# Designed miniproteins, single chains: the designs that were tried, part 95

Each design is a single chain, and the fold is of that chain. pLDDT is the mean over its residues in the fold that is shown.

## One batch from the design tools (miniprotein)

Design m3298
Fold by ESMFold2-Fast:
Parts: sequence; C-alpha cells; structure tokens
Structure m3298 (fold): chain A 68 residues (1-68)
Amino acid sequence: MSDEELFERLGVLIQEAVDGLRAGKPVEELRATLDEAERVAGQITNPELRAQAQAMVDLLRAELERRA
C-alpha cells in the first residue's frame, strides 16, 4: 500500500469515526476505529503526509477523550 493509499484510507477511517461520534456510538467502538487510524498513520513514510495524518489522529483522540 502506497503512502497516498494509506492517507486515503486514513481519511475514510477519520470520517467514519467523526460520523460515529455525531451519531452517539459507544466510545469503545470509536476507540477501535482510532486504533486502526493510528496504525495506518504510522505506516506512512512520507514525513509531510505522516505529519498531516498524525494531526488528524490527534484531533480525533482529543475528541474521544472529551467524551470519556
């Protein structure tokens, strides 16, 4: 999987998690999506894309932590 494909997959995962947060899904289900997003972001080797990917993951993590 290329960095571009990984970044696209990450975007889908983040969108699913955001939609899930808005729909009131259980935090445990959203944490599983976050864990997958973190794994995908960690596989990106291009530093610019990785930085953008990590920023998206960090924002989602902060939002989940607010829900507790």
Scores: mean pLDDT 81

Design m3299
Fold by ESMFold2-Fast:
Structure m3299 (fold): chain A 78 residues (1-78)
Amino acid sequence: SKAELREALRAALRGEHPDAELTELVRRTPVVDEETAARIRELTGTSLSNAEIREIFNEVQIELGVEELKRAVESVLA
């Protein structure tokens, strides 16, 4: 499902996913192109389209970027 892929990509971006290939791929990739989306599909076994994978990855990356920025600001102020 979309939720399962979102959680897998979130874990991989945090370096917490058990699949080392997925973790390396997503952490190295700032923008998911068609080739990267196809590789994510292969590694995760998801039935989602490349477009859906790209959408979910962008959403997760933005979410984690906002969380990291907030944490960095709080750390400086503390």
Scores: mean pLDDT 77

Design m3300
Fold by ESMFold2-Fast:
Structure m3300 (fold): chain A 60 residues (1-60)
Amino acid sequence: SELEELVEKAYENGKIRAKTGKFDEKLKEELQKKAEELKVTPEQAEEMAAAGEDGALEAK
């Protein structure tokens, strides 16, 4: 599913940030634009990505 792939990619981007200490801004912007095309609100997309990032970062 396109929506599921978007969520998974957002989570992967968060893991990249946790591992490298740097967030890929280009991927984040592309994911946000993709979410809008799928009629997913930017707020929901950001919350999903943030949840994944927070979980990975808190686990260290």
Scores: mean pLDDT 66

Design m3301
Fold by ESMFold2-Fast:
Structure m3301 (fold): chain A 99 residues (1-99)
Amino acid sequence: SSNEQRLQQITQQIQQLLKQLEQAKKDGDTDAAKKLFAQIDELTVQKLELLSLTKPKEDAILSLELTRAVTLSSGKSAGVSETSEKTAARLDELIERLR
């Protein structure tokens, strides 16, 4: 279906950005790494939103709540707390829509 094609596209984009992020880390380019992390976060939210439409409601909510906690923790550790807080807010909206 169209949702499966979208999931494949997002997954491929995330994989490409992860390779670029590893290169930016090796190069010591902190600014590039922060921008790439923000893009990966954005696509991860989109992927989870699509996946939530295919999972049982309770399992989807639990997965989103766990991802929210990890996102906030990882963003703080990576120095991108503002970006991670925006991502968490979008996950909160999706959780509320599923409740």
Scores: mean pLDDT 76

Design m3302
Fold by ESMFold2-Fast:
Structure m3302 (fold): chain A 59 residues (1-59)
Amino acid sequence: EEEKRELERKKRLLEATSEGSFALGEAMYSLSKRIPEFKEVGDKFYEKGEEARKEAEEL
């Protein structure tokens, strides 16, 4: 029962991390209009978001 609660909590945390990473990626893309280097940073946040989402789906 506790393992199931921890699994659900971990899944929610990964889903929140994914959403947050995508939001940060979008913010970096907005900044890339002035500083092109931020486009690469945005790409990295999107990759992290996809990894977190995949982990959540595997749980």
Scores: mean pLDDT 82

Design m3303
Fold by ESMFold2-Fast:
Structure m3303 (fold): chain A 80 residues (1-80)
Amino acid sequence: SKESILKRAEEVIKKIDKKIAEETDPKMVKSLQQEKDNLIAYINKLKADTQPSVEEILKLQVLILAAEGEIYVVERVKKR
């Protein structure tokens, strides 16, 4: 549902904010900020639509997966 996917996106943004606060590498911070900006822009778009299409919901899911992937990459770089 719209509400479910928006809550998922909000949780991912919260996780990005935590990673930005912990990150000392400006390149990684910039990458995380870009993913956050993409999510916020699309969340605002989806909120403005009373009945978003399945395609619009799937697009937000793709953006969520991309952001989670970037968080994973940042975490892996710091572990090694």
Scores: mean pLDDT 80

Design m3304
Fold by ESMFold2-Fast:
Structure m3304 (fold): chain A 93 residues (1-93)
Amino acid sequence: MSTILDDETIKEIMEKAPPEAQKIIEEALADGVKITAMDALNALLVAEGRPEVSLEEMEKAVEEALKKGLISEEVAEEILKQLEEMKKKFEEM
């Protein structure tokens, strides 16, 4: 889901996230960018030392979040569906 996160949700994610992910999110917010759940996920993956994150690696991170109980199975499936749509769009561009 490409749902824009509210300020409280962003703060909670930042409290749990590594410092590098926090910096990415803070910089995006400073530039006036609306943070979606996928933007937050991407920041977490980049913070793991994966600057060239593929959509397939994002799918794996969603499965890890589901395993840790951070998201529901239904939410994970919706995010994975959005990643598949983005992958198709990038192939067209």
Scores: mean pLDDT 65

Design m3305
Fold by ESMFold2-Fast:
Structure m3305 (fold): chain A 100 residues (1-100)
Amino acid sequence: SLEELKALFDKAAAELLATYKEKYPEYGELLEEAFKRFRKIAYDALENNWSLAEIEAKLKEEVERLIKERKLSEEQKKLLTDIGSTIALAVGILLQEHKK
């Protein structure tokens, strides 16, 4: 169900966020903001059955928005880009499993 997919995403995202906050404690607030924004996109993707390409494009747009709004460093840009790609793959896998 959609509710189960959202719950699975939330669990995976929470574990991923915790892992990144341990590795980059100085970016804790930035990571929390990024994951909040990525969660909205992931939910839209799950609700509307987006393709992996659409998910990747929307997450890339949101990373670029965060970069501009917060004037992020090159390290922070790379970090959020890598996280966005990881989230896109995770959502794509969840959607593929739903189509069984």
Scores: mean pLDDT 86

Design m3306
Fold by ESMFold2-Fast:
Structure m3306 (fold): chain A 76 residues (1-76)
Amino acid sequence: MVEETIELMAEAVAREAERLGAEGVEAPSPEEARRRVRELLEAAYKEFGLEALRKAAEQLPEEAREKVMELIEKAE
């Protein structure tokens, strides 16, 4: 379920980038944000395991954070 966790986190960041763009804030495109975050999370997971995903989840908006933390617990 690690790939599902990473995908959910990347989706959350993409959604936030879209929200910022809608508010007129300069942000990467949703697709670019999702791709970039996915790459970073995959690399971090390879080097540091689930703890890297847990730390990254702390940076997410509260709505996505709960769901991600639940998936991380299930992956352990």
Scores: mean pLDDT 75

Design m3307
Fold by ESMFold2-Fast:
Structure m3307 (fold): chain A 73 residues (1-73)
Amino acid sequence: EEWEKKIKEFKEKYPESYKLAQEIARTLLLSHYRALVEGEETPELEEQIIAGSTEANRRLDEATRRWFAESRR
């Protein structure tokens, strides 16, 4: 499928960015996986989902800033 093809091309052209994107995605997925494993909605579970999503977004923002800084210089 062409989505997999595009990811492969991106990985080959920008291996560092791809690796960083995978790490960010892993952080987000682990947060959601923990929520699924708990099986019951609780304030603690909701907080974990929010914390994981916040951390993933923070890392994404940091990565984006670094990417633009590197691209300019």
Scores: mean pLDDT 62

Design m3308
Fold by ESMFold2-Fast:
Structure m3308 (fold): chain A 82 residues (1-82)
Amino acid sequence: MKLEVKVSNLEDKENAEALIKAIKEGKISSLTIEGAESEEALEVAKAAIESNVPTKVSSEDEEAIERLKKELKHPNLTIELK
């Protein structure tokens, strides 16, 4: 069974590593990351995209959004400023 996952304020390296493992094992059907300001959020989004998982990332921080747009480009990625 594949899971739809939504996470907020992903700043914990252990949680990021667990989510990356689940993505690589094909357990995740879609991913939403809110408050995607951290390096951990970037690594998780990158892993999801590489595993062909539809991914949405959002932040209230305009500088974080510009960083995400610069670092991540993929047809299965949606980036949103809130």
Scores: mean pLDDT 79

Design m3309
Fold by ESMFold2-Fast:
Structure m3309 (fold): chain A 75 residues (1-75)
Amino acid sequence: MSQDELDATIRAITEAIVAGSKDKAKAAELSRRVSSRVQAGDFEGAIELVEEARKAGLISEEAADKAIETIKKAQ
């Protein structure tokens, strides 16, 4: 993956998480953690973070699905 593709992927994931969350500060923190795992090539770990946020009610089901799909397309 090129840096441009990685940046685009991270932006798409961040937008999905933030749009689907009522708590923007927690959404920003989650986005940072997910982005860090994606940058490290830990796509499975990134998906796990999104699933945990979904189960905790931090993000909507639709936002979680979109973020996970974006991560899967990046691997």
Scores: mean pLDDT 81

Design m3310
Fold by ESMFold2-Fast:
Structure m3310 (fold): chain A 89 residues (1-89)
Amino acid sequence: MKILTVKEGDKTILIVLIEEPLSDLDIEALITGVATINSVEPLDEILVASEKVTPSAVRAAKALQEAFPDIPVRIVLKKDVEELLEKAK
């Protein structure tokens, strides 16, 4: 799993790249990491990116939306956000 922050216009977008199945501890670590990032730089959107929509991606998106109800959380395919991933490098 990778966490990347990108700027798109005036928006700060967090991308959570899921490359492997996530445990409950991975989800808790993700929430803590995102909370830390959001406290430093307020997030406008969170994108949960994976090669396919998996149970882990759905669980991560749900947990993030519940933890951050004021921030839109979306599941996206990695191929549809490759340009944003390049900006985060």
Scores: mean pLDDT 82

Design m3311
Fold by ESMFold2-Fast:
Structure m3311 (fold): chain A 62 residues (1-62)
Amino acid sequence: MVEKWRGVRRLYDYMMTRAGTDDPVTGLRVMRQRGVSLRDVARDLGLPDSVARLASQRSRSL
């Protein structure tokens, strides 16, 4: 259970770091503009697609 949220947190941290921002929504937008999806980021981090889906669900709430 804890691993699920740890994965989402790691995905957001990586995305924000790569985009140079502290805002997850801005990070997602920048990565998409670079042609990188949440799925691609999850794959790069060795995380399952379910983590990418949870991250998408979370960003939709922001």
Scores: mean pLDDT 70

Design m3312
Fold by ESMFold2-Fast:
Structure m3312 (fold): chain A 104 residues (1-104)
Amino acid sequence: TEMEENLIKGLEALIEDNVEEALKYFQKALDEAKDKKEEEIVRLLAAAVKYIVDDDKELAKKLLEELEKKTTDPMILYLIKAIEYLIKDDKEKAKEYLEKAKEA
């Protein structure tokens, strides 16, 4: 979906340290959410990304753990994993999970 494409593009930008571009794509994903459940997932994912940008890694981690419990969507689960690796400063693993999200 368009929402899913924008989430992937947002995370691609984040991995490349293009924070402004990442936030623009997350805003587009939020606008394209079809229901309140998708809106909640996108909002929590965007909030986790904002915490990473602000170097609040513990709050980001807690939000990602909460998100993981609320979804069974393989694409979203792979995006969560990619962001978890960004928190660990492991860009190579983050890229691997981003590619898995694209294939889901």
Scores: mean pLDDT 83

Design m3313
Fold by ESMFold2-Fast:
Structure m3313 (fold): chain A 100 residues (1-100)
Amino acid sequence: SLAEQAEALLAQLSALVVEFLRAPDSERPAILARMRAVLAQIRALADQSTDRALLARMSMHLGSAALTFAILVLFEPDDEVAREALEAFREAELHIQAQL
């Protein structure tokens, strides 16, 4: 189901965030590439969903990924990483506001 696919991807993203924070600098680019791929899949699933709880979970994980990307941009400026971080923060904020 869509929900099962989303939960699997959210679990993968969460694991990648932890892996990134523990990784040496030499391994971080490969982990970021995997995070980007998972984020793209999560966004594609979000386009198919009207479930507010699922979208809220997606936005929380996007927020966590955005923080990781924002930290990286401070040390290795990359326009694509900066764009992804800003987009993920904005998505998280919009979903949180919808619950208020």
Scores: mean pLDDT 68

Design m3314
Fold by ESMFold2-Fast:
Structure m3314 (fold): chain A 89 residues (1-89)
Amino acid sequence: MSREEAERVARQALRAIREFAEEVGAAEKVQPHLDEAERRVEEGDLEGAARHILEAARTVVEATKDKPELVPKEVALQILAVAVATAAA
C-alpha cells in the first residue's frame, strides 16, 4: 500500500471513529487520541497515527459495552482500525 493510500485509510478511520464516539457519548474521551493521530498523519508518521487510531477505536468500543444495539457498528469500527494498522505496517 502506498503512503497516499495509507493516509486516505487513516483519515477515513478518524472520521468513522469521531462519528461513532459522538453517537455513544465518548467524544470527550476519544478526542485526545484523534487529535494526536491527525497530527501524526500531517507529520507523515503513519505508524504513530495507527497506534492512536487503535487507542481511539478501543475507547469507543469500551464505551459501547452497555449498549448491545451498537454491536454491528462496533464490529465495523474494529475491522477499520485493524485495516489502518495493516496499512501503516
Scores: mean pLDDT 75

Design m3315
Fold by ESMFold2-Fast:
Structure m3315 (fold): chain A 100 residues (1-100)
Amino acid sequence: MSEIEKSVKKSAEETIEEARARLREYAEEHFPEEVERFLELLDRMAELIMKLIEEGKLDEAIEATRILREATYEVLNAKSGEEALEVLKEALRKIEELAK
């Protein structure tokens, strides 16, 4: 594994773990019924980001990691669980497009 690939992987792993913690905490406090759906969408995004890294698509992996980070902060400003789910679904769609 190259030094740059290792750095990208570490950044992605840290972003995924931070997103998991923040989304779980936020959903448990505000939308407890949606916790499972939030985490399912996050897990799918995490799988795609890690796949991009494994395929050597580092630029796409960096962009996907940025999308996840921004979506996580946007969810924290959502007015409803449904709005928060739409933010996560949009982020997943963008990451899926990068993984093509």
Scores: mean pLDDT 85

Design m3316
Fold by ESMFold2-Fast:
Structure m3316 (fold): chain A 90 residues (1-90)
Amino acid sequence: MGYERAYEAGLRSPEEGERVRDELIKELEEFFKRWIEILNSDNPDPKELEELKKKLGDPLAYSTLEGLEEALKKKIEEIERGYEEGLRKR
């Protein structure tokens, strides 16, 4: 999802690609921040957990701060690769 959106924006223009890349990275960072807050909660909302699971994948894979940081890094790299490939194919 993030890769394709950044790729398509990069194909349209460098300016749109950069804007979409930055927006996607910010959105992703906000989701990870919320996930960390949930992991530190004694009573997390099941609906919110389910929504984050759809965005980030298996919550057990992200049960540690280190695991979350690695997942965030990989997702950001996917978005950046989409942007760069979109620019290259433009």
Scores: mean pLDDT 72

Design m3317
Fold by ESMFold2-Fast:
Structure m3317 (fold): chain A 86 residues (1-86)
Amino acid sequence: SEELRRRAEELEERGRELRREAIEKYAEAGLYRMSLAVLKLGGSGTEEELKEYEEKARRFEEEGRRLEEEAEKAREEAERLRRELE
C-alpha cells in the first residue's frame, strides 16, 4: 500500500517534469519558427540557414511530442496504481 502510493507519487511527479520539458522544447521550436519567419519575410538568410532553422524547429517539435507521450504514459500508470490503492 505505502509502496504503491509512493510509486504513484513518483510517476505523477515524473509526468509533471516531462510535461514541463515538453513545453520548453515547444518554446525553443517556436523561437526557431519565429526566426525563420523573420528571415523569410525580410528576404534574408541563405538557403542553408533557412534549412537549419527549419530542421531545428522540427527536431524540437518532435522532442516535445515524445516527451508529451512519455508524460501521458506516466500519468496513466499513476492513475492505474491509484485505482489499485482504492
Scores: mean pLDDT 87

Design m3318
Fold by ESMFold2-Fast:
Structure m3318 (fold): chain A 69 residues (1-69)
Amino acid sequence: TRDRIIEAGIELAEKKGLLNVTVEDVAKAAGVSRSTVYRHFPSEVALNNAIIAAILRRIGDEIDEELGF
């Protein structure tokens, strides 16, 4: 479910900005409890860092596709 939580976080960040993404919003979007989010990400900072890392990875993948790797 970690990937589902990250995907929900990315979608929310795109819609309302990263600074306005809360653990509760991500939990609802992912279809899990807040406790489940905290089990995978021990803090809201950890969740935000994971979302940022996932976004950067997506950008990297797009660059690789564009360059034909």
Scores: mean pLDDT 74

Design m3319
Fold by ESMFold2-Fast:
Structure m3319 (fold): chain A 81 residues (1-81)
Amino acid sequence: VTPEQKRNIENQLIAILQRHAAGAPRADVLAEFRALLKSLTKEEQKYLLKLLQQAYSVSTDPEVKALLGEMIALVQEELAA
């Protein structure tokens, strides 16, 4: 994964999380996240998983943790396929 690919993944994840923070419905946030996953290679998906796990470890908001946990599960399912 190149530094440019890492920046693009980080920027897209931040945008999705900002939509959630702005009050977007969970279903819409997860639909955007699934679209992101489908656009990524397996190596990019592994990098995304690392970012999500780091975000999960530092989050104290139970709603944000629940969303991040669901996102982590989706990446793990995609990587197992």
Scores: mean pLDDT 84

Design m3320
Fold by ESMFold2-Fast:
Structure m3320 (fold): chain A 85 residues (1-85)
Amino acid sequence: DVEKEAEELLARGARVKDAWQAWLAELQARVEATYPGEMTAEQEKELAEEVKKKTTALLFDKPEVSVEEAEEFFERLKAISEALR
């Protein structure tokens, strides 16, 4: 049931919101310290992949997730969004 899956994901997101925001603040500080100038496209892609991995790890209470697992998670979110349309 896609609708029930979406509701469960929203509830999970709410539970990890504070941890997610704290991690984003830490990431921003790290980016500013490491890349004080303009970032390359490759560096931006690496950071985007790290954000996806951390989002998936926090939502599923896992210490680490692969880029592939994170991509599968976001593809599933897209499918849920399309099905609820």
Scores: mean pLDDT 69

Design m3321
Fold by ESMFold2-Fast:
Structure m3321 (fold): chain A 97 residues (1-97)
Amino acid sequence: EEELKKKAEELEKKAKELEEKAKKLEEEFMEYTSETARYMGEAAGALADGNKEEMEKYLERAQEYSKKGDELLEEAKKAKEEAEKLKKEAEELKKKL
């Protein structure tokens, strides 16, 4: 019984660490989303000025930030899924106590 309690506590601790990791990744995703929007605005301004070369540079930057943001969001989702799985395993162990 004492081994099962320790195992459950360890799984709960890992789940909490993964939830904190997911939260940080989601905060980073919001920053990348903000930068994407900023570069899209710059591209629109360049287009209005007839500067196609500057528009293309800003669109490329916006795409790079958007792609990095999507990667962060995907990593956050995986961390949340793993945390939920560990919480279920810990709950099942506690039910056997």
Scores: mean pLDDT 87

Design m3322
Fold by ESMFold2-Fast:
Structure m3322 (fold): chain A 102 residues (1-102)
Amino acid sequence: KPELKRVRVTVGPNRVVVEAEASTPQLARLMAIAASTALLKVPGLKKIEVKIEGNRATVTAEFDSPEAAREAGRAALQGVYDAAKKAGSKIVEEPEVLELPG
């Protein structure tokens, strides 16, 4: 059964970085799609970059305000969690959010 090993959402002043580690490359891709889809729905998105390296996915997004970045971080975490559960994946570690100061 595919496992979602780790999800970390890091929120900077105007930036969100979503990092997902999965047991399969297919699940890593699904996590990248889920994060990107959630981030694209948040107003103020200026840039989005997706990197997939085997079983790891990193999605980086830049926003026009710190408030947009914080809302986007929550949306991305929820999107990844919902997608993992829909896929029937085992969630090994609880997803975490790190907020960086100013």
Scores: mean pLDDT 85

Design m3323
Fold by ESMFold2-Fast:
Structure m3323 (fold): chain A 58 residues (1-58)
Amino acid sequence: MKELLDLHKEAKKPRSKEERQQAIQSAEQSLNDLQDKLSDDEIQNARDYINRMKKLSL
């Protein structure tokens, strides 16, 4: 489901601090929900990406 992740990433690109935090939380929740449908590689990539966003958010 790479298309779903790409859509989420583009459509929900955080524009404000609050929206960024919400996007991170939503992405983490979506990852947990999609865990059964995604491969381990995709899960790790998404998790790492979320972690990176959290660091950038400070």
Scores: mean pLDDT 66

Design m3324
Fold by ESMFold2-Fast:
Structure m3324 (fold): chain A 94 residues (1-94)
Amino acid sequence: APPRLVEVTEVRSADPALKERVLAILEEVQAEHADEDMTPEEVAALVARRYRAETGREVELDIEALADPNRYLVRMTIGDEVVEVTLAVVPRAP
């Protein structure tokens, strides 16, 4: 199968510190799994697990396929805060 990469296209949060932490975890997960074909659901689950392990806070995930093919919106609910992450599934560069 052609290799695929899950790319982060946008991260939104009302809390800048929470946005930066989630973005850092996304970058670390992508780096640790760079040789793996992952789904958006697998990336979201790994990010939520790592955030929970580091902070002890529960993370609720909701994943929605967007109108654009290969684009997904991940909503991470952490207490009263919501982080929205937009992911794209793209072909890996040759």
Scores: mean pLDDT 78

Design m3325
Fold by ESMFold2-Fast:
Structure m3325 (fold): chain A 71 residues (1-71)
Amino acid sequence: MSAVEEKVRELRRQAEEVREEGKRRYEELMKKARESKSEDERNKLIAEGAAVLFRADREAERLEAEARELE
């Protein structure tokens, strides 16, 4: 396997890990939101969850773009 193929695979793996970590954190925040008895706290946690997913997706896209440039 070439060094380029290894680097592409590693970048795609990192992108998947970033997305999975973002998803896990989102699920934790959504669980806290569901368990919250305060509407204000629920809304804050939901907003934080959305921000976490958005940032994770942007970072994963960056890594995937880098991998495509190496192909």
Scores: mean pLDDT 84

Design m3326
Fold by ESMFold2-Fast:
Structure m3326 (fold): chain A 55 residues (1-55)
Amino acid sequence: MVEEIAKIIKEALEKGYSEEGAIMLAMTKMQQKESLSGKDIEQMIREAKRIIEEE
């Protein structure tokens, strides 16, 4: 799941989205597919950002 969020963010950045725009896109997509709270999604985004930065 964190890997899916990381993929969405990377793809959005490749398409020319800002970092904030890429994060918002990932949040929106995850809210639609998963019954997760905003806090859970925010935590997963932080983990996904860490993975992207380590690459």
Scores: mean pLDDT 73

Design m3327
Fold by ESMFold2-Fast:
Structure m3327 (fold): chain A 62 residues (1-62)
Amino acid sequence: SSEIKKVEEENKKKLKELMDKFNEEYAKTTDPKEKRQLAIRFAAEALRIIGDAFDKILAIKK
């Protein structure tokens, strides 16, 4: 449906923005432990964005 497509497009945009921020911060980080913490933080935010999108899609399909 058009509603599902809109959710998918918004999800892609949010994930792209998140990845751009991750790449910027990662490029400035040299310490392996800080890189690991950065990856964990951004992975958690990505999961939140994806989860929100799934909840919206499930609500549309029900």
Scores: mean pLDDT 86

Design m3328
Fold by ESMFold2-Fast:
Structure m3328 (fold): chain A 66 residues (1-66)
Amino acid sequence: MLSDEELGRAAGELVRRHGLTGEEARAVEGAVTLAMSGRKEEAKALARRHLTGEARDEVLALLDRA
């Protein structure tokens, strides 16, 4: 299980590494916030809606560890 600090840091590194901007970056931030609030399934739904490819898979894997 990741702490809120670890989850936030990992998500920030993921956004930077994949060059996510605009709606995609906001989707990652929103998903992290939902996961920190215990709303993990809503977080995953947000990630699936706004992200694609490797970035989506990595965010979903990150949320599963939160």
Scores: mean pLDDT 84

Design m3329
Fold by ESMFold2-Fast:
Structure m3329 (fold): chain A 68 residues (1-68)
Amino acid sequence: SILDVLEELIAELRARGEDEAVTYVEIMLQDYRRGLISREEIIEGLRRLKEEHPELAPLLDRAIERIE
């Protein structure tokens, strides 16, 4: 599920010390759980996160593929 993908992504980002990225993904997870954002908006959000943190691209691309 999308929730499982985002929770796994948060855990991996936290293990890497990527606190800003963790906060960003946690907000998206909460908004999705509340029905405030769509699957398409999550994908766009992860793409924007990748632009700001290109070192995280392989990790974020795997999450995007699992959601698509």
Scores: mean pLDDT 88

Design m3330
Fold by ESMFold2-Fast:
Structure m3330 (fold): chain A 72 residues (1-72)
Amino acid sequence: EQREEELRRLSEEKLREVEAFRAQQQAQVDQWVAQNPSATDEQVQQLRQQADQATGEKAREAGKELGKKYLE
């Protein structure tokens, strides 16, 4: 079934997008930590939480796009 294959491919694509975004967000935090060696554990944890929240929002948007595709 063509629609089923299309949804499967789109799902895989969105999963890869979210994972790439997550990696990018964590890399940015790692870069900031490297530039700020005197940063506290609390500051680093806050930045990692912010990165996790951004990734979560990206995942939610990916889910909405998949939902729209399913209903079209």
Scores: mean pLDDT 80

Design m3331
Fold by ESMFold2-Fast:
Structure m3331 (fold): chain A 101 residues (1-101)
Amino acid sequence: SMEEVKKKIEEMNKVARELRGMERQEKQLEIAKTMSEEEKKLVEELAKKALEELRKSKPDDSSLDWGEALDYILLYSYIKAAESGDPLLAGRILNEAIENF
């Protein structure tokens, strides 16, 4: 559900504030691994929508919540990293997504 996705984003952001380096990456991957298939699909849809909105809008020129948009993209990248077994893949996916949009 959307409520569960928002809870996962809050957990991801808490980890980003409290932890660094490998501990942060490992905990964020753990969060992504706890998501159901339905929640993962919802995050993929939200991340794709966020990327489309970022492509259309300039920073500070739209009703787009930049933080919310980036949170969906970040969570999606960690979901894909968790599925691949490569914690460094999250950064690569995020960079590729930004470069493509």
Scores: mean pLDDT 74

Design m3332
Fold by ESMFold2-Fast:
Parts: structure tokens; C-alpha cells; sequence
Structure m3332 (fold): chain A 67 residues (1-67)
């Protein structure tokens, strides 16, 4: 189903980002929650893009510095 396909894309995206950041334990769990929330606002096309992982991390870092 479409919901199952989207859940798979979100899961794959989140795990790619966690792996790229090298996070473990409680830090990984907290980052997963943040990434899942961010992924809810993303299109399926955006979730499929490996290049977007780095862009999303950069955007988040910039937003935190500017806040």
C-alpha cells in the first residue's frame, strides 16, 4: 500500500542519516525522532534522494546556529 511504501522510505531515509552521522544509543534514538518528524513534511521523491540526507543535516545545523 501507499502508506507501507512511505513508511519504508521514511525508515530507509532515517537509517541512512543515522549511519552517516555515526550516532549510537540515546543520541541515535533522539535523532531518529527528529528525523522522523522532519520526514513527515518531505515528499516521497525527497526521501528517495541520497543527496538530500546531507542537505537536510546542513539545513538543520544552519537553523540551530541562527536560532
Amino acid sequence: SEAEERAQLISAFVEREIQALGLRGDFADKERAILEREAEDMSDEELESPLLSGVLALKRAVEKVLS
Scores: mean pLDDT 72

